# Designed miniproteins, single chains, continued (2): the designs that were tried, part 2

Each design is a single chain, and the fold is of that chain. pLDDT is the mean over its residues in the fold that is shown.

## One batch from the design tools (miniprotein)

Design m4036
Fold by ESMFold2-Fast:
Structure m4036 (fold): chain A 81 residues (1-81)
Amino acid sequence: VSSADAFTLLAVASELPPDATLDELIAAFLRARPEVAERVGGDRAALRALLSELATLFLSSHDQPVGPDPLGELLRLAQSS
């Protein structure tokens, strides 16, 4: 897990509309970082878990509250900032 991946996740999240789903966030991230899909072998559950860990690390590192769904919290934060 890299800080560059965390910043890419935040950047793509901020470009999505407020009603965007987590699936749309994941799809946008894969368009920006297609090598990550290869790294997880195309496993969507593994990819979502990896992105959730990235979201938790990013939120925690920036003194942001980490809710029960870190990936969803990152998406909401990016859309409101």
Scores: mean pLDDT 73

Design m4037
Fold by ESMFold2-Fast:
Structure m4037 (fold): chain A 80 residues (1-80)
Amino acid sequence: SEAEEFLKNVQDYIEKVKKEADKIKDPEKARALLEVTKLILEEAIEYARKHHPEIVEEVEKEAKKLIAYLEEHVKALEEE
């Protein structure tokens, strides 16, 4: 279904962002990635609410997990 394809695209995006985040050693660059990712995920959630309401909870859950991952990465770099 189109909803399943959208969810897969969100999951693929999340894995790509995690790989990019792992390469970043500069806390300011890590913070910038976090802030841009928040905006992109907010748009993805709003798109899902409008077009694929049946998967909104799954998209929100995946988005929340990525944001938490990026926040922990930023914190680790800022504490070094």
Scores: mean pLDDT 87

Design m4038
Fold by ESMFold2-Fast:
Structure m4038 (fold): chain A 82 residues (1-82)
Amino acid sequence: DAFLRRQAAEIREFRLSEEDVALARTAPEADVRAVAATLERNHLSLLFIEGVRYEDVPEERRAVFLAAARLYVEAWELRQAA
């Protein structure tokens, strides 16, 4: 995926907790697709979630955070596989 490859190139160091990685993997595919489309349309980077913890995210933003975190994990895994 060209979008994920571009995001992966920006990640210098993986900065998400193991707990948040496990939680991010539960994010619905529809939410992940919606967040990816929004990031691509607005030329936004997934780096905005680096160092952010799930418990510090306001309740109303947690679904978006988990979807973005799942994309971040997938981008990092893609980078490591290449």
Scores: mean pLDDT 83

Design m4039
Fold by ESMFold2-Fast:
Structure m4039 (fold): chain A 78 residues (1-78)
Amino acid sequence: MAEEAARAAREAIRLAEESKDPAKAAGYALRAIGEGVHASKDPEAARAAAEAALEAARESKNPLARLAGLGAARAAEA
């Protein structure tokens, strides 16, 4: 469960980074934040999702994907 939440957040950030369309990148970024919010309902899932999102954000060269990762981590910790 926690691992699945982390994977979902990381995958959404990866899709945002690989997107060449700014609108699609923004859509995936919002999706990553949504995954973080869902993870916040379970402390273990929240921690796993926050860690995965933060790691993906650090590796990203796309500003929207990086911001999405930080937003997802923040939302999961709420």
Scores: mean pLDDT 66

Design m4040
Fold by ESMFold2-Fast:
Structure m4040 (fold): chain A 73 residues (1-73)
Amino acid sequence: SLQELLEQLRKQQEEQQAYLDQVKAVLDAIRDPSTLPAVRAEITAQLAPTEEDPEAAAEEFFAWLREKLASGK
């Protein structure tokens, strides 16, 4: 039905907005050292159930992100 299509589109918009908000938070944390520890802790916590060394995995992620930001400038 039309209502189901509209609900699906709304969910996609909400998901896209959440993604953009996360990207902004990470970019701001990299530029502002005062927020970096909080973002790092959150990423490390998300990696803990999957990775043997979540701290090392978080370091690799931040190194990759810094490289992407440098190449995009």
Scores: mean pLDDT 64

Design m4041
Fold by ESMFold2-Fast:
Structure m4041 (fold): chain A 65 residues (1-65)
Amino acid sequence: EEEERKRRREELKKAVEAWGKIYNDPEFVKEALEAIDTLSDEEAMRRIAELEGRVLQKRAEELKK
């Protein structure tokens, strides 16, 4: 319900901010946070999953350095 929704949003925002600090990419953080605030929970989760895929790809490239 409302409390579960607030908790979920807060956790997603914290995860997004943590990822943003790792890459130092303000556009990524802004886009993900805007999705959480503007889109439904399901749509926000979908977008975050897509963004996480990009994170993993960049991390793999950095690890090979």
Scores: mean pLDDT 72

Design m4042
Fold by ESMFold2-Fast:
Structure m4042 (fold): chain A 101 residues (1-101)
Amino acid sequence: SIEEVLEELLEEIRRSVELMEELAREGRYDLALFVAAVLSSEVFLKVRQIEKEFGKEAAIEVLEKVIKEIRELRAKNKDPFVAAVLEKIEEILRKYLEELK
């Protein structure tokens, strides 16, 4: 179901952001950025798969919930580097959302 796919994706996002925060604390900003790039690619590919399998409206719903989660994680984040990276991911996903509508 799309709900199960969404729950798995949100858990992956949460785990990736936690790893980014840990890497930033260690001064490993290079690896934190790498994790962000991998996460962004996985989100994009998963949303495209959802559009193909469940249709455009399902992809829009999933993408809106992903954007909301990233926004909430950014608001809670204390590291300026991680917060800035999450803001850029949100900007890119919002542009993609507008292109889907």
Scores: mean pLDDT 88

Design m4043
Fold by ESMFold2-Fast:
Structure m4043 (fold): chain A 66 residues (1-66)
Amino acid sequence: SVEELARELAERLLAAGLTSEENAETLVRQIVAGNVTVARVARREAAKAGLPEAVELAERLIELLE
């Protein structure tokens, strides 16, 4: 589901130190609400940090929200 993919993305970004717990919760809520911009920003940050699995999760979310 979108929620499961968003949660996995948030957990990977949190584990990499790219976000806070508060911002991770906000990211999940915004993606579940259909905010594709949040998913695009997350993809860019994950790509810069060299996190291929997080990039793939963000790309799948962008596809589902289109």
Scores: mean pLDDT 86

Design m4044
Fold by ESMFold2-Fast:
Formats: sequence, structure tokens, C-alpha cells
Structure m4044 (fold): chain A 100 residues (1-100)
Amino acid sequence: SESVARLVESASRLSREDQERLLNELKAVLDQLKSDNSVESRVGAALRLIGLGLELALRYPEVGEELFEALNDLALQIVTDPEKAIADLEALIAALEELL
């Protein structure tokens, strides 16, 4: 997935602490989507990723815009195509765990 590749590349430029924070937040979002597939749960998960993306964009001016765009794309995918979002989240988590 292009969104997964962009996220991994951008995440590699974060501090280790923020890479671990991103990984933990992505795991929490994945667990939420697997436990509750309601519209409210999916919207909440999407908003969490958008908020994280904005925070990281403000802290990392050199990579933050691309990271924000990639997390926003993933957030929209959670709402529009949750099965693909789950698959992309699993792939992203695996790639970030290997990076750490």
C-alpha cells in the first residue's frame, strides 16, 4: 500500500520515542476496529489518527506534512474501507516493529 510505504518512510525520521508512541497508537486503533465495527467507533479511530498526525506535523516541520497526509489518508480509509484499513494497519505495525 502507498499509504503504508509513506508512513514507514516518514516514521523512520521521527525520534525512537515518537516512533514507539506512533506504533502504540496504531496498535490501539487496530484493537478498537477489531473489537467494535460501529460507525461511531470507526469515526473515533479516524479522528485519533488525524489528531496524532497534526501533533506530529507540528513537532516535525521537515516530515510532518507528509506524515499528516499519510495518517489522514489512513483515517479516511478506516471510514470508507475498514477491511483494507485493518490490513494496512497490520502491515504498517509489522513494518514499524521491524524498524524499531
Scores: mean pLDDT 82

Design m4045
Fold by ESMFold2-Fast:
Parts: C-alpha cells; sequence; structure tokens
Structure m4045 (fold): chain A 78 residues (1-78)
C-alpha cells in the first residue's frame, strides 16, 4: 500500500494534532491546545483544520479523548 505524499503529510499532521489533543486533555489547557493546533495547521486544507477544531471543541465540552480523536479521524478520512 503506497500513500501519496499529500496523504502521508495529512496523516502526519493528524498524528501531531492527536498529540496536542492528548496534552490539552491531560493539562486542561484547551485554549493553549487550540492555539498550537491553529499554528500547526495554518497551511493545511480547510477540512483538516475544521476536524481539529471540532475535536478540541469536544474536549472543551467534556467529551472523552477517545471521542475527540474518533471525530478527528472520521472527518479527515472522508
Amino acid sequence: MELSPERLEVNLLVAKVAGILQEAHDSGDYAGGRERIRELLKDAPEHVRQAAERAVELLEQGASLEEALTALTREVGR
């Protein structure tokens, strides 16, 4: 299975976002997490930015990390 360069780049960005979401969840610093995600994804496709923003919003609303990560991967993988 060969991943295109674009798909590989998106998968790498998703992995980095997942790390930021984990840190935000563990620290409770959702504002800092959102800032780091925005900076990381400034040049990313809109759907990736929107998925990441939705994931951090879910954490701010008291959702589990698993639920937030599931939302992120579902939206990006469409």
Scores: mean pLDDT 78

Design m4046
Fold by ESMFold2-Fast:
Structure m4046 (fold): chain A 92 residues (1-92)
Amino acid sequence: MSESEQKALELAANVLDPSALEPLKELHKLVEEMLSRELSENEKQAITYIGQAFFHIIIGDLEGARRALEKAIELTTDERMKKALEEILSYL
């Protein structure tokens, strides 16, 4: 993880709760694993909503973050990714 990626995750955790840092790191790792392969259209949409959720968290729009995460969960069929998204949603 780069210094700038680590800092972004720490900023998001500071908006939510410090205990959210490990779930955020796991979600970031899962997104990187997905981006290392060819993605389906639904997977591309899910990653787009995950990115939108991170943006909304950083700017303090927790309602926007919740809506984006809910859409990402709806598009996600991978159980590990779904669990990670649901863990972040529990902080919103």
Scores: mean pLDDT 83

Design m4047
Fold by ESMFold2-Fast:
Structure m4047 (fold): chain A 70 residues (1-70)
Amino acid sequence: MSQDEVLQRAQQVRQLSQQGLDQIEQALKQGDFEKAQQIAEQTAQQIEALGGDPTPFLQRAQEMLDRAKK
């Protein structure tokens, strides 16, 4: 694997993570908790498909979901 390929994959994982968190925030602002959970699940699966670790993303997503329940 080339160095450029590794950097590109890392960039894609970061973009997916940030996009997922932004979409979760938008869904929660609309009161759509189910959609927010679905976005979290789908984003985690996409990160895993790229060979990334979804754990940091899932931890942040869960924090957002927990705050919205209050």
Scores: mean pLDDT 81

Design m4048
Fold by ESMFold2-Fast:
Structure m4048 (fold): chain A 82 residues (1-82)
Amino acid sequence: VIKLAAVLAVSISLAGIPIPAGTDVQIDQLLFDTATGTAVAEAETFSSIKGLKAAGTITVDNIAINEATDLLTLNQPAEYEA
């Protein structure tokens, strides 16, 4: 029985779009390198993806990743620092 299947998930491209806190982001980039076993929760990896600037970093302490769905939830805003 599926009760929470009606949860609205928003898929947002990280290419040139600021990501506010509380946004559920579906990431299609290769975050898991099956050959090397690269950790998904790396701040530098996220900051370099889709043109996120260093000022607008998604930190390892600010994310929750569901590996089965590649869904990322932000605990803090990830926007370009003006």
Scores: mean pLDDT 38

Design m4049
Fold by ESMFold2-Fast:
Structure m4049 (fold): chain A 70 residues (1-70)
Amino acid sequence: MLTPEEVAARVYRLLQEGKTKEEILAELRDKVPNPELLEEWVNRAYEEFKKTGRVPELEPVARAAGVPVE
């Protein structure tokens, strides 16, 4: 399983590469303990990235989505 920090780093890399939300979820869904929390968190990160064009802070995004930070 990936840690929340590793998930965040991979999502932001894939967003920078122009991957869709669906492609990101397909790559990571099998690598996390809770795919529903992953989907919510990816939706938040995707929305922020589209609005700002920047990688948001990993910790606040992970916490907002309820992803464990341990």
Scores: mean pLDDT 67

Design m4050
Fold by ESMFold2-Fast:
Structure m4050 (fold): chain A 81 residues (1-81)
Amino acid sequence: SINDIYDNLVEAYDILTDGSGSVNDAIAQMQQAYNMAVQNNIPQDIIDQIQQAINLLQQGNIQQAIAYMNQAIDQIYQMIS
């Protein structure tokens, strides 16, 4: 569901910002959010933001990844509010 996408994105964000897990744990949450976004026909611009965040995390560019994650989280939140 769209709520599950939101939950996975927020969990990934929390891992990166509060130290509750590893970067690999955040990537796993982001990959699940990506797969669910594709399955739920989420707008392509949001899917692209999630993919860019994953790519940046894999490159070790955590701050840039968080920026893309925040954009995706905000847009998904607007869909479920």
Scores: mean pLDDT 88

Design m4051
Fold by ESMFold2-Fast:
Structure m4051 (fold): chain A 94 residues (1-94)
Amino acid sequence: ITREEVERAIERALAEAEKLAKEVEEALKAGDLEKAKEYLELLKRGVESMLADLDELEEELRETDPEMARMVEETKRRLEEIVERTEKKVKEAE
């Protein structure tokens, strides 16, 4: 796997998570709490899958490219932050 492939994987994961988070926020703005909760569950499922893939990638890179492994670790933390932030907004709208 190349550095450019890892960078693209990171960008795609973050973009997909932010897109789903935005859909939750738009549903909340529309007053549709049920739809917001459905998108939140989709976001949580998607991020769980992404974290599993990134865990595997980070482990493989740890010995060969420690800087890239660190970027993957930072991406995992950012994905978790997106979920936490979005979940809090849904809870506050209840």
Scores: mean pLDDT 85

Design m4052
Fold by ESMFold2-Fast:
Structure m4052 (fold): chain A 72 residues (1-72)
Amino acid sequence: SLVVEVRRVDTPLPKDLAKTVELPGKSRDEAERTAEEIARELALQNPGKAAFAQVKDSEGNVVNWVARTVER
């Protein structure tokens, strides 16, 4: 299955995952769209701060990633 992990890069605890979403049975394209949507929403909630999302496969390999930032 595919997993989307989302991180905020300027939190006090930057090592902690901001959000993890499991997408069992979803295609890579659907996982990529989900990652973009979550990163965009987090960036909109925190203008001037980057949101970073990774799509991982069942073995933990990163198969895609997206970063979003919204101007203040």
Scores: mean pLDDT 68

Design m4053
Fold by ESMFold2-Fast:
Structure m4053 (fold): chain A 88 residues (1-88)
Amino acid sequence: SPDQEFVREVERLIKQKRYDDALALADEILKKDPNNSVAKIAKAYVYFRQGKIEEALALLDEVIENSTSEVDKITARSVKELIKRFTG
């Protein structure tokens, strides 16, 4: 699926520490669909990997509060818990 291909590409770029390229992919999706939860979750994970914890948590909270997808809300909560365990 397009979402799976996007997530795989972001993960590949993160493994290569190409964080700006990963953010650019997420931002391109958000330019066309500002409420795209998958792109927001991916962008939050990139921010986490850059040490931008407050920015990462803010994007995840936006998905948890505003997404119409229960799967995306569950994913955002799981990523938020991962970040909290890493930073606590």
Scores: mean pLDDT 87

Design m4054
Fold by ESMFold2-Fast:
Structure m4054 (fold): chain A 80 residues (1-80)
Amino acid sequence: GPVDEAAVLEALGLIYDYLGKQSEEKGDFEGAAKDYTKAAELYRQAGNEELARISYQNAADAYKKLGDTEKAKELEEKAK
């Protein structure tokens, strides 16, 4: 087809991963957690399980900084 869906999903994942990092650098851990979670979901849809796991772990770490240990645990389970 004219567009590779997996490549588009992975590119969108990279954008959200970058946005998550920028939010984290600003101390916006809620924004970081959401962006990293979205990146992980996009990477998984693209079939890139390695990047999906890394982004889920980054989202979990952001939730730990917020004190949301239940959300962090859920995302760490997805990172396995």
Scores: mean pLDDT 88

Design m4055
Fold by ESMFold2-Fast:
Structure m4055 (fold): chain A 121 residues (1-121)
Amino acid sequence: MDSYAKKLLELLEKAYRSAEEAARYLEESYIDPERSLGLAMAYVFAALGLARGARYLASHTRRKEEVLALLEEAIEKLERALEYLNESYKDREKSTKKAIEYLREAAELLKEAARLVREEL
């Protein structure tokens, strides 16, 4: 098993789980909006860091072009989600809904990248 592909898979799996957790906290934000927003933002920052790390390792994969394309799109969606969360004070409902949509899309892209990497192992 290639050690780089194995590490890349680990980062991708952690990244999509972090994006899913961020979306889950936003979906439950009606219980405690400020706490849920803070936790969601922490998970978005974690997902971004992990995805950027995965992008660095992706150059060592056989399907690097496909994996990199998925990672670049996922990172863009995570950054858009963060922008909406930062502006949630203007319109919480609209910003939360948009952030959830982008986080769910990012998670699916990261899962697809993880699937492609797993097929190399």
Scores: mean pLDDT 85

Design m4056
Fold by ESMFold2-Fast:
Structure m4056 (fold): chain A 83 residues (1-83)
Amino acid sequence: MTVNPEEFELEVEIAMARIGVAVLKLIAERTGNEKLKELVEKAEEEIEEAERAFKEGDLEAARKHVEKAFELIKEAKKVEEEL
């Protein structure tokens, strides 16, 4: 099997984003914070788009979407810290 280093790195980044969103989703459900919930939902959408682009071989689009997901995760963590 041929593993492209860029493809593997991107796959790891997508997996890390999914883990981060899953944790934040549990916190949003527990706290009932609407802003945190909205940021989590947006991050999930970006991860879904990243996974789709990755499966289609569009590594540039996948990277763009995973970067947006990480920005949303960062914003969500800031909201969590202010709770």
Scores: mean pLDDT 83

Design m4057
Fold by ESMFold2-Fast:
Structure m4057 (fold): chain A 60 residues (1-60)
Amino acid sequence: ILWQHLPPDKARQATDQALQAHDQSPPEQRQQAITQVLVDAGVPPSAAEQQARLIVQTTP
Protein backbone atom coordinates (compact mmCIF):
# COMPACT_ATOMS: atom_id res chain seq x y z
CA ILE A 1 0.00 0.00 0.00
CA LEU A 2 2.85 2.46 0.76
CA TRP A 3 4.28 2.01 -2.77
CA GLN A 4 0.96 3.38 -4.12
CA HIS A 5 1.75 6.75 -2.50
CA LEU A 6 5.56 6.78 -2.25
CA PRO A 7 8.47 5.59 -4.40
CA PRO A 8 9.99 2.33 -3.05
CA ASP A 9 13.03 4.10 -1.54
CA LYS A 10 10.88 6.63 0.33
CA ALA A 11 8.43 3.91 1.41
CA ARG A 12 11.35 1.99 2.95
CA GLN A 13 12.60 5.11 4.77
CA ALA A 14 9.08 5.95 6.00
CA THR A 15 8.59 2.38 7.27
CA ASP A 16 11.92 2.49 9.15
CA GLN A 17 11.01 5.83 10.74
CA ALA A 18 7.51 4.56 11.62
CA LEU A 19 8.98 1.52 13.41
CA GLN A 20 11.33 3.81 15.37
CA ALA A 21 8.35 6.00 16.36
CA HIS A 22 6.46 2.85 17.45
CA ASP A 23 9.36 1.73 19.68
CA GLN A 24 9.91 5.19 21.20
CA SER A 25 6.22 6.02 21.88
CA PRO A 26 3.93 4.90 24.72
CA PRO A 27 1.37 2.28 23.56
CA GLU A 28 -1.53 4.77 23.63
CA GLN A 29 0.33 7.16 21.27
CA ARG A 30 1.94 4.68 18.84
CA GLN A 31 -0.76 4.81 16.16
CA GLN A 32 -0.74 8.63 16.18
CA ALA A 33 3.09 8.79 16.13
CA ILE A 34 3.29 6.35 13.19
CA THR A 35 0.53 8.22 11.34
CA GLN A 36 2.43 11.51 11.73
CA VAL A 37 5.69 9.96 10.43
CA LEU A 38 3.91 8.63 7.33
CA VAL A 39 2.14 11.96 6.67
CA ASP A 40 5.48 13.78 7.00
CA ALA A 41 6.91 11.32 4.42
CA GLY A 42 4.15 12.26 1.94
CA VAL A 43 1.45 9.65 2.55
CA PRO A 44 -2.13 11.03 2.52
CA PRO A 45 -3.61 11.22 6.06
CA SER A 46 -6.30 8.56 5.47
CA ALA A 47 -3.79 6.08 4.00
CA ALA A 48 -1.30 6.91 6.78
CA GLU A 49 -3.94 6.08 9.41
CA GLN A 50 -4.69 2.72 7.73
CA GLN A 51 -0.98 1.83 7.59
CA ALA A 52 -0.41 2.95 11.20
CA ARG A 53 -3.24 0.67 12.38
CA LEU A 54 -1.78 -2.25 10.41
CA ILE A 55 1.73 -1.67 11.83
CA VAL A 56 0.40 -1.45 15.41
CA GLN A 57 -1.67 -4.64 14.91
CA THR A 58 1.22 -6.66 13.41
CA THR A 59 4.07 -5.31 15.59
CA PRO A 60 4.16 -6.57 19.20
Scores: mean pLDDT 73

Design m4058
Fold by ESMFold2-Fast:
Structure m4058 (fold): chain A 61 residues (1-61)
Amino acid sequence: PLEELLKQLQQAIEELQKRVDAENSRKRMDELGEQVKKTEEMQKLIDEINELLRRIAEALK
């Protein structure tokens, strides 16, 4: 149902915002690999948001 998709989209956006805030508040980095991993996790959230937007658009047709 559309309502479930909107709720999932809101949660995904909130998770992305939390990850961006955590990265910006970082005082130190342990290693380059950790930074790459965080970027990959954020990219996965962006991909999830795009998929949810696609499904919402499909449901509205």
Scores: mean pLDDT 74

Design m4059
Fold by ESMFold2-Fast:
Structure m4059 (fold): chain A 68 residues (1-68)
Amino acid sequence: SEADKLLEEALELAKKYEPENKDLINDLERALQSTDPVVRLAALHEALELAKNEELKKLLEEAFRILQ
């Protein structure tokens, strides 16, 4: 799905720009691995709160819009 593509790109950027932000990386991996839409949306919402990089935040906001 388009959302999964954005989440994969976000995970790659998180590992590149914020490798120390383990909670962010774990939340993005959870969002990608879960088939439960409630769990996916909650994990993505947490990732949005944890992300510091502006480009990463924009990708996460777009993914959040699509998954709603």
Scores: mean pLDDT 84

Design m4060
Fold by ESMFold2-Fast:
Structure m4060 (fold): chain A 73 residues (1-73)
Amino acid sequence: MDLPTVDLSATLAEAEAAARAALEAGDEQKAYDIVFTALRDGLIAAGLPEALATALAEREARQIVDRLRAEMA
């Protein structure tokens, strides 16, 4: 894999914690934006084209936010 797995995992853990706080505040859009931005910026920093990084981040961020919301219900 061409991605720095350790750095991405740490970034995702921090983003998930911030997203949980946003969801607890009732701000689902902010939770999504936090995870999406962390993923997209991490993928771009790893050398992915912006369009591909954005598409992957959109799909993965939605899955992460949906999972966090389900775990908090």
Scores: mean pLDDT 78

Design m4061
Fold by ESMFold2-Fast:
Structure m4061 (fold): chain A 64 residues (1-64)
Amino acid sequence: GEQREELLKQAAELGKQAGLEYAKRLGVSAEVKIEIKEDSVIVTVETPEGKIVGEATLKDILGL
């Protein structure tokens, strides 16, 4: 439904912002990738030092 899609998009936006801020604090060049799945949002931050992956399920998002 519309509410579900909106919650996933909002979570994706927050995750992207958090990933970019994290990379900026480390002072490294980073690529932030956001993947919106049916029931989850995956945020991947690629840095020269490695990859950091975060996931939020729809169940976790519904309380927001």
Scores: mean pLDDT 74

Design m4062
Fold by ESMFold2-Fast:
Structure m4062 (fold): chain A 66 residues (1-66)
Amino acid sequence: MGEFEELLEKMAKRLLELGADEAEVKELLEKIRTTPDPVERQKLLLEMGLKEGKLSVEKYKAKKNK
């Protein structure tokens, strides 16, 4: 497998660990893999990163309220 594919799998696992919807993560991965436009692909990668950041903050707040 390519290095890029390994990165996508790692990001997907991280999102799922943070509580992201599995179907939504699969849809994002499919869009990234099938998008021929490099600009659109970069936008999807940024969306995935922003989603990880948002979920990480929400998980941190929940942990603080233990």
Scores: mean pLDDT 76

Design m4063
Fold by ESMFold2-Fast:
Structure m4063 (fold): chain A 88 residues (1-88)
Amino acid sequence: SQNDANSIIDGLNGMISTINTAIDMIPQYSQDTQQQIYSNLTSDFNDIQNQADNVINNSTNSDTVSQINNQIQQVNDNIRRFQQQVDS
């Protein structure tokens, strides 16, 4: 549904913003906090990806599908950047 698509788009935008903020704040976090953030981000992302698959498979709007796929790629890239800095 359109409400499901909007929910996924908003969720992914929120994750992109949250991860960027978390990356900037890594030097301020304890290692335990960094690991907890990583666990939360990967869990939340898995949940959103499962919901996004349903939206994509039921969408007739190619622009919406492209937007969601691009946002998923951005979240993946940002999570990898966060993990690389945490493991440093």
Scores: mean pLDDT 82

Design m4064
Fold by ESMFold2-Fast:
Structure m4064 (fold): chain A 71 residues (1-71)
Amino acid sequence: MMTLEEAKEIIDSSFSQVRRYLERHPDADAQAVLDRVETDLRNWAKENLSEEDFKEIDEYIQQKRDELLRE
């Protein structure tokens, strides 16, 4: 099983890639892009993490999404 630290690094990398994508595509629907990324990461986390670790990672994904939407 993946550790919480490894999962957070993957999430950080994913949101960094989304930020770069949105910077290059300012006409893109940021909310729609983030909704898809959140769904994909949540599904990935359910398959690769324990139930306990998933709860922490789900909260972390939501936090990262909210931070990007506030920019």
Scores: mean pLDDT 80

Design m4065
Fold by ESMFold2-Fast:
Formats: sequence, structure tokens, C-alpha cells
Structure m4065 (fold): chain A 74 residues (1-74)
Amino acid sequence: SMKEQLEREINRALALMQVAVMELSRDKFAEDSEEDLRTALRLLDTAIANSEDPAVVARARELKAEVQAALAAQ
């Protein structure tokens, strides 16, 4: 279903964000981590634009705020 597809996209974005945060914390691949965060942001924007479920939209917006904070902290 579309809801299951959006949940998978959100989970994929979360996984990319977690990997990027771990890499930033190790100060090993700052540029690669930033690209992963930007990819996560694009996936979350897609989920927000295509979801009619308020809970899915709220979750995606929360994750987007975390991604934006991580990018700003660099």
C-alpha cells in the first residue's frame, strides 16, 4: 500500500541519518555524512508531500528537523 511505501521511505531516511550522525561523531567522512543527510532530507520531503496520514507526516517532519539540525551543527 501507499502507506507502507511511505513508512519504508521514512525508515530508509532514518537509517541514512543514523549512519551519517555516527560518521560525523567519528569525524572520519564529514563530506560523505553530509551527502547522506541531504539524501535523507530529500526522502523525508517526498514522504511529507505524498502522505495523507497526519501521523506519518508528523513523524517525517520530526525526522526532517533532526536532519536539518545535524546539517546546521556541521
Scores: mean pLDDT 69

Design m4066
Fold by ESMFold2-Fast:
Structure m4066 (fold): chain A 73 residues (1-73)
Amino acid sequence: SVEDKVLDALFGIADVNNDGKISKEEFIKFLMEHFGFSREEAEKLFKEADKDNDGVISEEEFRELYEKLASKG
C-alpha cells in the first residue's frame, strides 16, 4: 500500500546507518526533525515502541507506533 511505501521510506530516513534498526538517538532526532516532537516526547515514544527493551526499534515496532499515532490524531 501507499502507507507501507511511506513507512519504508521514513524508516530508511531514520535508520541513518542502514543496519535495519533505529537507535534511540536516531529515533529521537527523526521525530524532532520530521514531526516537531520535543526531545522529551520523542523519548517517551521510544520507550513505548521499544517493546523488547533492546535499545533499538525494528521496522515492525516502528510500523506499530506509526499506526498507533495515526489512529490517535
Scores: mean pLDDT 73

Design m4067
Fold by ESMFold2-Fast:
Structure m4067 (fold): chain A 65 residues (1-65)
Amino acid sequence: PLTLTPEQWEEVLLALGLIGLAIAAKYGSPEEVREWTERMIEKFRELGASDEVIEELRKAGDELL
């Protein structure tokens, strides 16, 4: 069984968020990317993502718009 440290878990969440943002940007409109980014951030906060991870995901979403 794989046991992740909090730091490794945050890295996994950030990677998944960035992959999702890239897919949304490739196939979605700017409005869809914005909506997806906000919903993803809300979900990641509920999953225990740090403010640092949330800030990186928000920044990436803004750069894709």
Scores: mean pLDDT 76

Design m4068
Fold by ESMFold2-Fast:
Structure m4068 (fold): chain A 67 residues (1-67)
Amino acid sequence: MSREELKAQIIMETIKLAAELKTDSVSKAALAKASKVSRSTVSRFAKELGVKGNTIRVEDLAAWSRS
C-alpha cells in the first residue's frame, strides 16, 4: 500500500470511528484494528503528526489530509 493510500485509509477510519463512538479522538489500538494496519504503522504516522500519546484527534488528521 502506498503512503498516500495508507494516509487516506487512516483518516477515513479515524473519522468513522470517532463518529460511531461520539468522540473527537480515537486510540491507536482501535484505529489499527479498524484500518487493518499494524499498531507500529499507526504509531509512526501519529509521530509524524506530532502526536505524543495513545490517542489521535480527528482535528490532527484533518490537517494531515490537507497537507
Scores: mean pLDDT 71

Design m4069
Fold by ESMFold2-Fast:
Structure m4069 (fold): chain A 87 residues (1-87)
Amino acid sequence: EMPKIISDQKVYNAAVEAQNLLKEQGEELPLETIALLVQRLLELKDEVSLEKLSKAIANYYQTEQRLDADTARLNAEIILRSLLKHQ
């Protein structure tokens, strides 16, 4: 059972880069979780500002992963920057 979103090379490349950067910060998230966040960003990119996208990712980390606000913001910045680099 392969997540279909990981088959998209842009999503995959952004997710791998974000996962490596997050591991350097001590965050060990599955590639599938990061790929889902990247895919949601791509779907929202045309209708939402980058600032709102960053806040949405940070909210995900606070609500789903129960991280503190500062760690959630850092994780959101890493994912957003990785996505923008592979666009």
Scores: mean pLDDT 68

Design m4070
Fold by ESMFold2-Fast:
Structure m4070 (fold): chain A 110 residues (1-110)
Amino acid sequence: EEDFKKGLEALSRGNLDEAIKYFEKAVEKGNKLAADYLGDLYIQLGDEYVKRGDLEKAAESYLNAGKYYLKAQRYDKAIEAFKRAIDLMPEDSPLYKEAKELLEQAEKLK
């Protein structure tokens, strides 16, 4: 698929934003391998936000990583990503509730 190839080309150039854009397009067309790559890229993005002290953006990135790992059927990685997201969120956050529900779903699929 062209979008998947462009995502890999963007990664080889170190352009994370462009890689995410093309892999998202590939996932829309049913590419599970692109979903696995997006999971890994959103983990990387989350880790960078943690280093910067932006815990809200880090939590959103880990939540997105978990969602893409679910699409890739990488259930253990999805569980880990959702747990990382939950650890960085206040319990009254709407994203906390979403992450908890998705974690429960991932654990049932494992």
Scores: mean pLDDT 87

Design m4071
Fold by ESMFold2-Fast:
Structure m4071 (fold): chain A 80 residues (1-80)
Amino acid sequence: SKSEELLKELKENISKLSEEEFIEKVREIMETAIKENVPLEEFIKIVKEIEELASKYLSPEAQKEVREIILEALDKYYEK
């Protein structure tokens, strides 16, 4: 899916991205996954991988922003 391709790009470019760019990429990935209506299993895998990357590479404050984006995306996904 396009959301999985965007996640792969995030992983490949992680050392080159600022925290703001990382957060923006997460937002794009989540919005794309919702629009593509990816299967729940795939959505959860994307979320878990993003959370793992955020915990390893981002400050606690940036991690909080990523979690807020993920929670909003989960709410929107379950409203479908």
Scores: mean pLDDT 84

